Designed miniproteins, single chains, continued (3). Designs and how they scored, part 76

Each design is a single chain, and the fold is of that chain. pLDDT is the mean over its residues in the fold that is shown.

## One batch from the design tools (miniprotein)

Design m10639
Fold by ESMFold2-Fast:
Structure m10639 (fold): chain A 97 residues (1-97)
Amino acid sequence: MELIIKKGLEALKKKTEEEVQKIMAEAKKLEDEGILSEKGRKVMLEALLIEIGLLQKLYENGELTKDELEQGIELLLERTADFLKEEVSTVKQRIIE
């Protein structure tokens, strides 16, 4: 059971990482093309909320522990903060509003 959970979490982390990188690349391209930076920010925050929702659903289904859920959320927040060049606390404030 532990080995299956670990493999599932690794697969989820990889998929989340690939999805985040794809969205980051798209948002960066929009900014580089002179499209409003606010649009890229909105897209990134929307993706973050979807990914957090997915992690919460996995926790509710018993597929993640509370610690794994918290670690996953922190990882997503850090990646989003890095992309937006903001502090993690600022990103947290935006998603709870």
Scores: mean pLDDT 65

Design m10640
Fold by ESMFold2-Fast:
Structure m10640 (fold): chain A 146 residues (1-146)
Amino acid sequence: DQQKREQQIRETLHQAYTLAIDAAKFLDDAYKQTLDYARQQGQQDEQQAAVLYEAAQKLIDAYKSLQKAADLLQSAYDDISKVPQAIQSLRDAAKSIGDAAYSLSIAASLVTDEQIKQGLLSIADDLTGTRNQLISLANRLEQLYS
């Protein structure tokens, strides 16, 4: 039944859209927190500050990828022929989030402040979970569309 498949596609697009919007808000908050960590460390250790600024840049790159994914998911909801573009945007966003999580883990390994270290690792773990959910939704959309 074509109508049932289109409904399942739209339900999956809506789930992916909601996740993308929530994850983008989390990334904006994480970016601001990571900048505060960088400013705090900048007076004590320039190398620690530098890796935190690099991690913050990866968080902003991931935020932009999620905003693009959200727009393409809305477009695909209105026009199912755009589902392939939405799938690709979810995969691109998952990659950017993975890069951000990795950068945060590297920064955590280099900072000496235990509270900052635990904060960075907590953000990295949450981003890894989000990345896995985006990949799962992209795979489901691919299966439903093909």
Scores: mean pLDDT 91

Design m10641
Fold by ESMFold2-Fast:
Structure m10641 (fold): chain A 108 residues (1-108)
Amino acid sequence: SAATVERALELLEEIEELIEEVVKMVPEVDPELVERTRELLEQLRRAIEARDWAGARRLLGELALTASRLFHEALALTKDPAKRAELEEIQLRIHALLEEIQGLLEAE
C-alpha cells in the first residue's frame, strides 16, 4: 500500500542517517563494505518504491547481514569504551528499524 511505502521509506532514511554516523565515527572501516551497505540501501529503497515486495524482503535480509559485518568491523577498530557504547546503541537502533521494515513487508 501507499502507507506501507511511505512508512518503510521513512524507516530506511533513518537507517541511512545512522550508517553515515557510524562511518563518521569510524572512518577506518573498509570502504568496500561501506559502499556495499550504501548500494543495498539504495536497492532496497528502489524495490520498496516499485512495490517489489519479494525483492525488498531479499534485499532487507542482505542489508541485515552486511550491516552486521559493518558493526563487527567498526567495533573491532574501536578501543574507546564510550565510543563502543555509542556504536552498540546505534546497532540496536538499526536492528529495531530493520525489524519494523520486515513487519511492514510481511503484511504485503
Scores: mean pLDDT 91

Design m10642
Fold by ESMFold2-Fast:
Structure m10642 (fold): chain A 108 residues (1-108)
Amino acid sequence: EVEEQIRELIRKAKEYVEKGDLEKARQFLDEAKTLLENSDLPEDVRRQLLREIAEVEARIKAKEKGMTPEEYEKLLQELLDSYDRQLAIEKEVNEAFEIIKKVVEEMG
């Protein structure tokens, strides 16, 4: 499966970033980019994979500029936690709105 191959290449790129082998990290990331570009994956999956690729690319650049991987990892985790909270709030608000709408419809 092409999606699984791309995810594996992204994982290997991340692994080599952690090891400090930025050349190998770029090679795996470039292979992932090439495979994704030549794939016929659904738009939502393609968008998700492009985001992951961009995050790894940013990490490689941050390391090349002397930012530690740990500093980047902490920033990324804080951002992901923030997005998770926002998505959870949006879901809860939408669910509450649907419940209110249903109650109003039942009451006439």
Scores: mean pLDDT 74

Design m10643
Fold by ESMFold2-Fast:
Parts: C-alpha cells; structure tokens; sequence
Structure m10643 (fold): chain A 83 residues (1-83)
C-alpha cells in the first residue's frame, strides 16, 4: 500500500512496528523478543530516526514488501550517515 510505503520512507515508528508484525508475526514490543534485531531497530528508531542500524532494518522490511527502490534509498542513506 502507498500509505505503508510512505510511512516506511518517513521512518514512522508506528508504521515500522506494523510492518514487523505483518512480515514476521512478531510483536517488537514483546519482552520475549527484546534481543531480536527488528525489535532493537524499532527502539533505535524511536530515539533517532537517522540511526544507521534502524535505517538498515527499515530497508530490509521495504525489500521484503517489494519496495525495492525505497530499500536501496534507505540503504544508501544509512551508508552516508556511517561516513
């Protein structure tokens, strides 16, 4: 959906949470999954939407959903922040 794509592009943490639940079936806020990379990425995104690990996780979610151009854009952004 375009709304979901836009939410991921804008790093909307609630849209990212929804995508994690829909793609993986895991609740990123469940303490049993606190060590999961996607749960960690959601917590990082809440603190800093420019965090490279969070951007990489959102890029992965976008790729799984078929938003290939968005995934590439987010990966490049993460690499630019690391430099």
Amino acid sequence: SEELKEGLENLDVEVVRKAVREITGLDPDDPRYAGHPLAKAVRLLEKDPNHPEALEAVAWLARVMGFEELSEKLQKRAEEIKK
Scores: mean pLDDT 82

Design m10644
Fold by ESMFold2-Fast:
Structure m10644 (fold): chain A 72 residues (1-72)
Amino acid sequence: MVQAYAFLEDGKFVVKEKVDLSDEVLSKLSVGERMRVLAIQVEGYPLDPETPLGTEVPLEEVPERYRQLSIK
């Protein structure tokens, strides 16, 4: 299953990553790649998998938790 993630860039949340979270794909990843996926899941705001890369999300729709984590 693919999940889209938005990150804060220049005061806007933009979809930057799409990750396949299926066990088959995750089991084939290296330790470093799995850590990257975990970081994306923790820091990125999850969106519908059909959301295109580069889509801007209104800040008001994003929980404060993700706004603070994405500034760094």
Scores: mean pLDDT 74

Design m10645
Fold by ESMFold2-Fast:
Structure m10645 (fold): chain A 92 residues (1-92)
Amino acid sequence: MRDQVRTQIANILNATNPGTASADAAIAATIAAAMATIDQVVQQIRNGFSQAALDQQIATWRATIQEYGSATGIQIFNLMADYVRQVVAQVS
């Protein structure tokens, strides 16, 4: 599941990649940041994260993802949110 989410985010970002070294570096950094954010929230959920704290974290993600651009950012946000919902379902 985690590797599938990483692959889907990579595919979305690479769909508009011009193939420059700077674009490749930016995409790699964006993927790494998204996966680190997922890992942080998953760890917080496993440590007994409250619903209010989860809502606050999702609001933080939404603010950060606005930097990706509207359509691409929404797709990445939905993938991250769906994975987090799966983790919440496992600990409920």
Scores: mean pLDDT 69

Design m10646
Fold by ESMFold2-Fast:
Structure m10646 (fold): chain A 57 residues (1-57)
Amino acid sequence: AEEAAKRAEEGAREAGASEEQVRKAGEGYFNLAKSGMSAEVAADLAYHDAKLAAEES
């Protein structure tokens, strides 16, 4: 779960997300990882989610 959170934060930041969005991605995907989601999937989803949010900026 911790690894998924860090990977999600990395993906979100790489996509240009704000600091707050990076933190929220880590928290959300940490919980999903506890439910069985892999860190790789968490990172990929966080990256795409942050990329969509960054387009609004």
Scores: mean pLDDT 74

Design m10647
Fold by ESMFold2-Fast:
Structure m10647 (fold): chain A 77 residues (1-77)
Amino acid sequence: MEVTLEQKRFLTSPAGVAFLNTLSERERLAVDLLAFEGLSQEEAARRLAEKYGISEETARRLIERTLAKIEAAVAAQ
């Protein structure tokens, strides 16, 4: 899954800000890297793995879960 322009617009809306406040610190960083810095999922996974000292596989699973949460939140509108 890719972060779309519609998802980015949601994340900057009042509802999106409220949604971001429900995320963990790691999930918020994943959103920043993917949605606001425009990194690929692969690049974001590497950055998360380096920052938190976790495996790249763990970082990819975090990204996948975070993207699924964004998709679900947008669909709930």
Scores: mean pLDDT 81

Design m10648
Fold by ESMFold2-Fast:
Structure m10648 (fold): chain A 82 residues (1-82)
Amino acid sequence: MSIELFETSEEELEEMKWAAEFLREIAEETDEAKIRALLEEGIKKAKRQEMIDMLKRMLTLSAEEAKAIAKEMALHLELELE
């Protein structure tokens, strides 16, 4: 992996990996209360303000809308990490 290609710190890379796994878990969850709990935990663990703001916005949506956003974001991050 080239440092020059990404200019990504180890912290940013680890957050991307965590976010991909975390959002995938939300996308596959069927219990609305657990989806909410996962979003609240994600807000506490997220390092980037953009991610925190997105997760807070998802908490204001329905569980189905939050899952749809999580699925799309997880797919995007998973492709970026390959």
Scores: mean pLDDT 76

Design m10649
Fold by ESMFold2-Fast:
Structure m10649 (fold): chain A 65 residues (1-65)
Amino acid sequence: GVTNLYDIDKDGSVDQSELTFVVQHLRSLGLSDDTLLANFDVDKDGTISVGELLLLVLSMLAEEL
C-alpha cells in the first residue's frame, strides 16, 4: 500500500514526511490510495516509480512555497 512508499524513501527524512503530506491532502479530496497511484501514473503504463512520486511531491511543494 501507500505506507510502503514512505518506508522505502529513507534517503531523506523530509521526503517521507512530504509523501505523507501529499497523500493526506489528496485523500482530503476524496481519493483512495489506489486512485492516488493511478493519477500519478501520467503515462498510464500501469507502473509508478518512487522517483515519479518524489518529483510530483517536490513540484507541488515548490509551487506552494
Scores: mean pLDDT 52

Design m10650
Fold by ESMFold2-Fast:
Structure m10650 (fold): chain A 76 residues (1-76)
Amino acid sequence: SIEELRKKLYEATKSLRPDVRDAVVTAVVDMVLSGEDEETILKAVDRLGELAISRGEDPEKVKQAVEKVKEIIKEH
C-alpha cells in the first residue's frame, strides 16, 4: 500500500534532516502514484541525494539513506 511505502521511506531517511526526508518521501510517492518507471524513480533519488549533499547534509548519511530508498523502490 502507499501508506506502507511512506512508512518505509520515512524510516530509511530518518537520519536526514526533516525537510530532506519530506522532499525525498514526497517525490518518490508522487512518482510511484504517477506510474513512473523504476529507472526514472531511481535516478530521481540519486539526484535528490546529490542536492542534499550540496546543501550541507552528511555525505555518508545520504549515501546510506539513498541505498535504502532504492532497495525499497525495487521491492515495491
Scores: mean pLDDT 87

Design m10651
Fold by ESMFold2-Fast:
Structure m10651 (fold): chain A 95 residues (1-95)
Amino acid sequence: MSGEEVLEEMEKLYEELKKSKDAEEAIKLMNKMGELAVEFLARNRDLAGLDEVLALQREFHEKARTASDEEKKELAIETAERILEIVRRAVERVS
């Protein structure tokens, strides 16, 4: 996938995530966005971006341990938004 195609797919997943009915669905969509981000960043050898995405995923898991389902959904939205921002900046750098 081109950078623009990755970004479009991630933006679609993010919109679905915001409309998700429960925390489990939101987390599933966030994980799909993370997979796309890691694949794109690794392919483009963006080690700094990879480190940022992996750090965000670790932060999410630590915060989610004690979070309610409502809090988990909000954390998933926040994490997904930050992952999307990292990929958007990376696409601008390699385009």
Scores: mean pLDDT 86

Design m10652
Fold by ESMFold2-Fast:
Structure m10652 (fold): chain A 77 residues (1-77)
Amino acid sequence: SDLDLLSAIRAKDREAALAAVEALLADPTFNPEKASGIAEALVQVLGADREAAERLAEALRNRDLEAAKEAVTQLLA
């Protein structure tokens, strides 16, 4: 879920964040239009790097798991 991903990134838990992204993209009910909202929450609520958050949003919109994992790794760096 979106909340699981945000919680994992806040905790700096790489394994949990990667698992959350995989679960999010495996969920057929996930709305890609929410991707920009997730990126904005990462930047405004968690103080995450905007470039990395925007890369994650793009990957989520495209359902690109490998790009999403790379963006998550960048967010946690």
Scores: mean pLDDT 80

Design m10653
Fold by ESMFold2-Fast:
Structure m10653 (fold): chain A 61 residues (1-61)
Amino acid sequence: MELIEKLVEIAEKNKVSQEEQDKIAEAVQNRDAERLREILSKIPGVTQEEIDEVVKLLKES
């Protein structure tokens, strides 16, 4: 799934903690686009463009 691949790239590139990764996984499982956006926006190095792409993929899944 493109969403999971993109989230893994973001997590590895930005050295996201396991705790934050778990929160991201929960937001994806709940299909909570607003929660996912909030979590990603708090990670240094994640761009608004990357957040918008991930949110779009979640809504299309």
Scores: mean pLDDT 80

Design m10654
Fold by ESMFold2-Fast:
Structure m10654 (fold): chain A 70 residues (1-70)
Amino acid sequence: ATIEVKNEVLSEDAERAVVRVTITNTGTEDVTVDASALVALPGFRPAEPVVVTVAAGETKTVTVELVRVP
């Protein structure tokens, strides 16, 4: 399935960041994705997986928390 992803950094400090991830499924089938894998922010890693199902033709927005890489 084809997806479009938009990331918006909502907050960032020395230890944590919060990113809004908007996922649009442009395919013809439902897609289950880990939104934490769709975020790239240098020096940070996802705190936890954020698994979301996006139906065909739908858009979903989720929040992903990141922690500083040691």
Scores: mean pLDDT 82

Design m10655
Fold by ESMFold2-Fast:
Structure m10655 (fold): chain A 57 residues (1-57)
Amino acid sequence: MEEELEEAKERLRELFEKHGIPATDQAIENIARVLVEEGIPIETVDKVLANRAANPA
């Protein structure tokens, strides 16, 4: 379970960086924990970040 949390954190950091959205380490950790505990796929976060990046333009 801890390995999944660390992988989720790494993927979240990369997604935030890819979409140009700033996020604190604590925010990424909190999101990663929710994803792992609730079984929410990382793809859901990717869609949310993509929408946020597109909407300002």
Scores: mean pLDDT 73

Design m10656
Fold by ESMFold2-Fast:
Structure m10656 (fold): chain A 89 residues (1-89)
Amino acid sequence: SYLDVELSKEEAVELLDRALERYVAEHPEHADEIRMVVDLVKGYLLSLPEETVKLGEIVDMLRSMMTPELFEAMERALFEAFEEYLSRK
C-alpha cells in the first residue's frame, strides 16, 4: 500500500509543499485554510525525533484537520505530488 511508504522528514515536507501548490492553484478560495493546516502538519513533523514518517500518517493528520470535502481535494493533490516524486526517482 502507498500508505505504508516511509518518507524522510525532508521528503514529507517537500510533498506537502507540492500538494499545497497544486491545491491552491485549483481552489484559491480555500488557500488560507489549507495553508494553515499544512503549516501545522509540517511543524509537527519537524518536532518529531524520528527521521521518517509514513505517508498514511500524513494522510490521517490531514483528514483529522479538514472537512471531508476539503480533504478529498487535498488527498488528490497529495497523491499527484507523490506520483510526480516517484517518476523523478
Scores: mean pLDDT 82

Design m10657
Fold by ESMFold2-Fast:
Structure m10657 (fold): chain A 60 residues (1-60)
Amino acid sequence: SFTFTVEAESKEKAEKAAKIVNERFPDTKAEVEGNKVTLTSSGSVESAIGAALAAIGEAL
């Protein structure tokens, strides 16, 4: 498993990033704490990287 933390510009952007990851990456769980999004992937490295990039794009 892989764990990543993405810091968003705001709580609203963090929540949007988590929603996109949970919707598009079923093997990755996104959790929001303030402006931080913690991604835990049970899938492949490729899936984990994809989820992290999607979260970063939405968090900015």
Scores: mean pLDDT 79

Design m10658
Fold by ESMFold2-Fast:
Structure m10658 (fold): chain A 68 residues (1-68)
Amino acid sequence: PTFAQLVPDVAALTRVAGIGPELAEALVRHFGSPVAALKAILEQPDAVPGVGPEVRRAVMEGLARLSE
């Protein structure tokens, strides 16, 4: 996908998860969607470069707010 096609997905990932835009773009490019990237962070965080326990916690907190 082009950068223009990634902009809404990158914005969604940064807003929900508090992830920086450069990491969000890399995740969307690798996994193809924000949902797939979030799933990978939650299920296999050790397999995702640049994702530490603090990023995983931010993602979980963001998703918990949306699930309510």
Scores: mean pLDDT 67

Design m10659
Fold by ESMFold2-Fast:
Structure m10659 (fold): chain A 106 residues (1-106)
Amino acid sequence: PLVEAQIASDVAHMYANRGKYDLALKYSDYAIKLGSKEIQAQALTNRGLALRKQGKYEEAVKDAQKSIDLDPSNPRSWRVLGDALDKLGKTDLAQQYYQLARQAAE
């Protein structure tokens, strides 16, 4: 189950990068349901990115926040949170989270 969850997380990331957001969401959901906390954090980041690309900004914020709660060291989660907040017009808050993304990347 953990191997299948990791593969699902990786496949979701590939689909998100190719603009196949419905497939990215499907595989992210599988990885979240069956994965370890680390796999869940990665999958939540991938689902948040896909939701943001679909214009579902509030849902993207929730997934990014949950990913950060599980793994604050992943700079992608902070960037997804910042991007979604910027799209919601919360630009000052987005800039703070972009700064945290830079710190997590160090």
Scores: mean pLDDT 84

Design m10660
Fold by ESMFold2-Fast:
Structure m10660 (fold): chain A 75 residues (1-75)
Amino acid sequence: SAIVEGLQVIIKLIEEGDLDTASKSARTLARALRDTDPEVSEKLEQASRYAEEGDGEKAKEILEELRKRVEEEEA
């Protein structure tokens, strides 16, 4: 899944401490999904905001929960 792959990349950026790139990537993915999956989009916007605030732990938690949910929905 392109969504799951995108989420994994953003999580990796957070783990590497690149919160600025992670925030921008999450916002870009959220925009792409706004019309097709608004719930995923909203969670990505929340994760982007936490990453912008420097809260990588909360951003990562949201993205990991979101990844699990998307994987379950695609099953």
Scores: mean pLDDT 85

Design m10661
Fold by ESMFold2-Fast:
Structure m10661 (fold): chain A 66 residues (1-66)
Amino acid sequence: AVKQKPYDPEVAADIEIWRELLEKTPTLKSQEEIDAFLKELEARAKAVGPRFQAWLDRLRAIQAKR
């Protein structure tokens, strides 16, 4: 059933991912490290939902293209 909720579970997951991203981004020196980090995030995102997965896919595409 549809119920009122204070926030989306995907939003809570996004906050944690954003924190890790902000902490890791200045330490990532190579494409290999970036790919490994994004792979970890994708594994977690698949457990949360398709909306979060789509967001990560978009982020990866932007990072690859610049």
Scores: mean pLDDT 61

Design m10662
Fold by ESMFold2-Fast:
Structure m10662 (fold): chain A 79 residues (1-79)
Amino acid sequence: MTDEEEDALIERIKKELESYKHLPVEEQKAFAERIVNQETFRLLVEAAENPENTLRYSDLIERIRKLAEEFIKKAEEEA
């Protein structure tokens, strides 16, 4: 996985999270946690198939978790 591919995935997740901004904060939190769980599972499967990229997938999972945490924090600030 390239840096451009990682950035593209992060931007896709950001857009998906932004689509939930119209919902109550509790719903935004639920959807953010669901996205983290689904993307983490997918990336772990891809890491098993492509072990040479394991470090990139681990970093990407951490970035996704932090992205969701920041989204939840902003949702709570807007509430």
Scores: mean pLDDT 78

Design m10663
Fold by ESMFold2-Fast:
Formats: C-alpha cells, sequence, structure tokens
Structure m10663 (fold): chain A 82 residues (1-82)
C-alpha cells in the first residue's frame, strides 16, 4: 500500500516535470501495473525516481535555453530601436 502511494507521488512529480504526453501515458501504465503487482511497486518507484532525476537535468538546460532566447530577443529589439 505505502509503496504504491510512494510510486504514485513520484509518478505525479515526474508527470508534472514532463510536458510529453507519451511520458504521462507511460506513467499511467506504470501506476496500473503497480496496482496489479504491488510487490514490484518499490522497483517501479526507484525507476521513476531515476527518470525524474534525468528529467531535472533536461529541464535545467531548457530553462537556460529559454533565458538565452529572451536575451536574444532583447538584443534584436535594441537593434531595431536604435
Amino acid sequence: MEAIERLRRVAEEAARRSRSEATRETLRRVAEWAERNPELAEQMARNTEAMLRASESFERRRDEFEQASLELGEAVKRVSDE
């Protein structure tokens, strides 16, 4: 029970960080499998946590790209205003 609840919590966090519909669908399937195989919930929770950590690295790079894009936009605006 508790392992399944932990898996759901981690899956929700991973889904929140992922904007991909494919990832959300995968996490939904993982939750369904956990309900049918509670003994595997711990393993699945660990795997989801690993995916979340990998996704964090991607989000940091995306935020840096978005920031650089904003700065580029400001530079273009400066050129067109001057």
Scores: mean pLDDT 63

Design m10664
Fold by ESMFold2-Fast:
Structure m10664 (fold): chain A 64 residues (1-64)
Amino acid sequence: SLPSAFKFESADEFIERIKKALEAAGVELTPEQRERFAKAVRDYLKRQGFSDEEAEKVAEELLK
């Protein structure tokens, strides 16, 4: 789960923060785990008031 105090301004900023955090932690996700993670992040962002377009952009970037 994402920290409750996490702050970000845009989908691009959020994507970069998540990618850097995963790299720093040495986490390698399987394709299936990556897809589930991307979906969970998209659903989370939509619940936080992000647009469908912004949430989908984040999910798409996390699937690369």
Scores: mean pLDDT 68

Design m10665
Fold by ESMFold2-Fast:
Structure m10665 (fold): chain A 94 residues (1-94)
Amino acid sequence: DEKKKKLEELKESTDNERIKEIIDLLLEGKFAKANALVQELLASSEITLEDLKILLEIAEITGNKTMVDLLELYIKVNEIKDKELLELLEKAKK
């Protein structure tokens, strides 16, 4: 499955253990648990701009609208104005 390969490549690209857990849950089809872990990660102070970019790519690959909505809310509430991140968000919303 092309989507599984892309998720495995993203897992190798990150050092964030919580993002790796999110990817594993999505590979298992456990979308509700993955989305709950995303909410926990976003509530922590341990998320970087690169982590947000990876999460948006994951949301796009999996078609996970709930994850897109969570990430969009986080970006708006925290007033993040990074151009690349906003372009990834618009792509994930399509």
Scores: mean pLDDT 85

Design m10666
Fold by ESMFold2-Fast:
Structure m10666 (fold): chain A 71 residues (1-71)
Amino acid sequence: MKEYSATFSDGTKYKAKEWEDGNVEASAEGPAGKLSGKTVNGVTEGEMELADGRKVKFVAENGNIVSREEA
């Protein structure tokens, strides 16, 4: 398992975990909002919470966003 973390100049904190099977979980939190997601078999499901309180769920395949839904 590989672990990644970074803190950006704007105060955004990023964390990710990559498992031996290629599955990934990632999260970020900063002034622009929060993001979390997980990738299983090349499909990424995630959620963004924007600073104004709006929530957006998304699905991406092979790095391309294929759906987006506002909650």
Scores: mean pLDDT 74

Design m10667
Fold by ESMFold2-Fast:
Structure m10667 (fold): chain A 98 residues (1-98)
Amino acid sequence: MEEKIEEMERLREELRKAYENGDVQAALDALGRIIDIAVQMANELAGKDPEKAEEIRRLVLELVRAAQEFRDNPKDKEVWERILELVDRLLELMREAA
C-alpha cells in the first residue's frame, strides 16, 4: 500500500507538470496510470473492505469521465480542477486504507 501511495503522489506531480506545459497526452498518460493504481487497490480491498473498494471504483468512473472531458476540452479549468479533486480524494482513501 505505501509504495502505491508514493507512486500516486509522484504521478499527481507528473500530471500537474504536464498540465502546466500544455502536454495533453502526458497528462492523459499520468491519469491512466493513476486510474490503474486505484483499480489495483480496489481489487485488493474488495475482500477486506468492500465498501471502500466500491467508493474507489465510483471515483475511478468519475475520473475516467473527467479525463475524457479534459481530452476534448484541455483548456477547461473547471474540468482540470475536478480532476485534481478526484485524484486528491483517491489519495485520501488510499491513506485511510493503509
Scores: mean pLDDT 85

Design m10668
Fold by ESMFold2-Fast:
Structure m10668 (fold): chain A 73 residues (1-73)
Amino acid sequence: GKKIGKKVKDLVLKGSSSGQISEEVEKLALKLGGSKGQAQEISDLVTRLLTDPSSTPDQIGKEVEELAKKLGI
């Protein structure tokens, strides 16, 4: 959970596109033993949070960390 959340926060702070963030999240989730379906769930969450202008990088990273922990990653 923590590694994925930190990676997403870093990418958001760098101004990375939603596509770039989703690709990096999928690669990292698969490396941590997640399934393609679990990687997709995390990528879908990131995309939804990025479309909300009230979401901060800290909030996005935290939400991703929580989902990844729930998925056992």
Scores: mean pLDDT 80

Design m10669
Fold by ESMFold2-Fast:
Structure m10669 (fold): chain A 70 residues (1-70)
Amino acid sequence: FLRKYRNQLAEYLSKKLGVSKEDILKVFDEVYRSEGPYPKESTLVRLLSKLSGKSQSEVRKLLNEFKSSL
């Protein structure tokens, strides 16, 4: 999922979380580096929450909204 929609998801989250696309992509790279080819969504949610200052529940909601738009 992340790999296929990497750029689209990063742009979406950048706009919704109010952080740069570059910072979002850096988080994606960190998730792949720490968890390999099958990263857990929970790790992505935790790191994006820390980066943006938004709650993990809010970040998870945004990810679900993005998936629903595909």
Scores: mean pLDDT 78

Design m10670
Fold by ESMFold2-Fast:
Structure m10670 (fold): chain A 64 residues (1-64)
Amino acid sequence: SEEEIIEETKKRIDEVANQPGLSRDEILVRSMKIIQETLEKHPDLSDESFKEIVDHMAAAVKAA
């Protein structure tokens, strides 16, 4: 389901954001790769779901 895709993608982003020693820029780059990988596997993902994932990434990067 889309909900499972969103939650798994958010979890992967959180794992990157919580990794010790990464700069904010490194967290951003790695998180963007996770999002790109998710889109390639799920090209039918809704714009709303995509926005939720991007908003989560932005919050995680700001917290770093």
Scores: mean pLDDT 85

Design m10671
Fold by ESMFold2-Fast:
Structure m10671 (fold): chain A 100 residues (1-100)
Amino acid sequence: SRELLFLQMRLIAVGAQALVLRTAAPEYIEEIAAALAEELELLKEDLEKLGLLSEEEREELERVIEEVRRVRTKEEAERAAERLEEFLRRVNERVKEAMS
């Protein structure tokens, strides 16, 4: 229960950071992307500890983290943020089911 609550808070924070990345001015994209990639590594660890990541989802998240780390342009930032938001939507649904 408490662990799932803290995970939900991290998911909200990561979702907010994805929005910041998507709307960022070009001069801040690299810094924002680097910070988000670090937060996503922590999210991955939390999801793995709680058994909430399948092997396929782990590989998908690893690819998303790599894409975020490589972001340098506005177009890349928007694509990476969109992919991350899609992944987070699926994970949020599962976490909410686990909390019920």
Scores: mean pLDDT 86

Design m10672
Fold by ESMFold2-Fast:
Structure m10672 (fold): chain A 73 residues (1-73)
Amino acid sequence: MADELKKQALEAIKQGDFDKAKQLAMQLVGLGAIDSAQQVADALYQADPEAGKKLQQEIDDGLRRQQELQARA
C-alpha cells in the first residue's frame, strides 16, 4: 500500500499534478510511512522548490504534533 501510494505520488509530480502528489504524501504520513512521504517531498522540491518546501513543512508539523501528543499520553 505505502509503496504504491509513493509510486502514484512520484508519477503525479512527473505529470505536474502537485496537488495530487501532496494529498498522497499526507496519506503516507497518516499510514506512518514517513520515509516514503519524505521521498515525495524531496521529489516535489526538485520539480518545484516552493511546493516541496511547503509540503516538507506540513510533514514536519504533523510529526511534531504526533510526538507531542505521545509525550502527553
Scores: mean pLDDT 79

Design m10673
Fold by ESMFold2-Fast:
Structure m10673 (fold): chain A 75 residues (1-75)
Amino acid sequence: SELEKRAQELKKKIDELIEKARELNVPGYYLDLLEMAKELVDRALKSEDPEEAQRAIDTAETIIKNLEEYLKKLE
């Protein structure tokens, strides 16, 4: 499904951001936020409620977008 594709793309993006964060030696709370986003994606994939799954993916995408922009500023 489209939701599953979005979730898998987000998981890949999160893993890429974790590697960049480690390279840039960012504060630990940044890695905690990336882990939280990953947990939201996993919960969405396991959710039986499509609306709940959609909200979780949208929330994770927003978190990841903000964290990615922050990391780019540090580069």
Scores: mean pLDDT 82

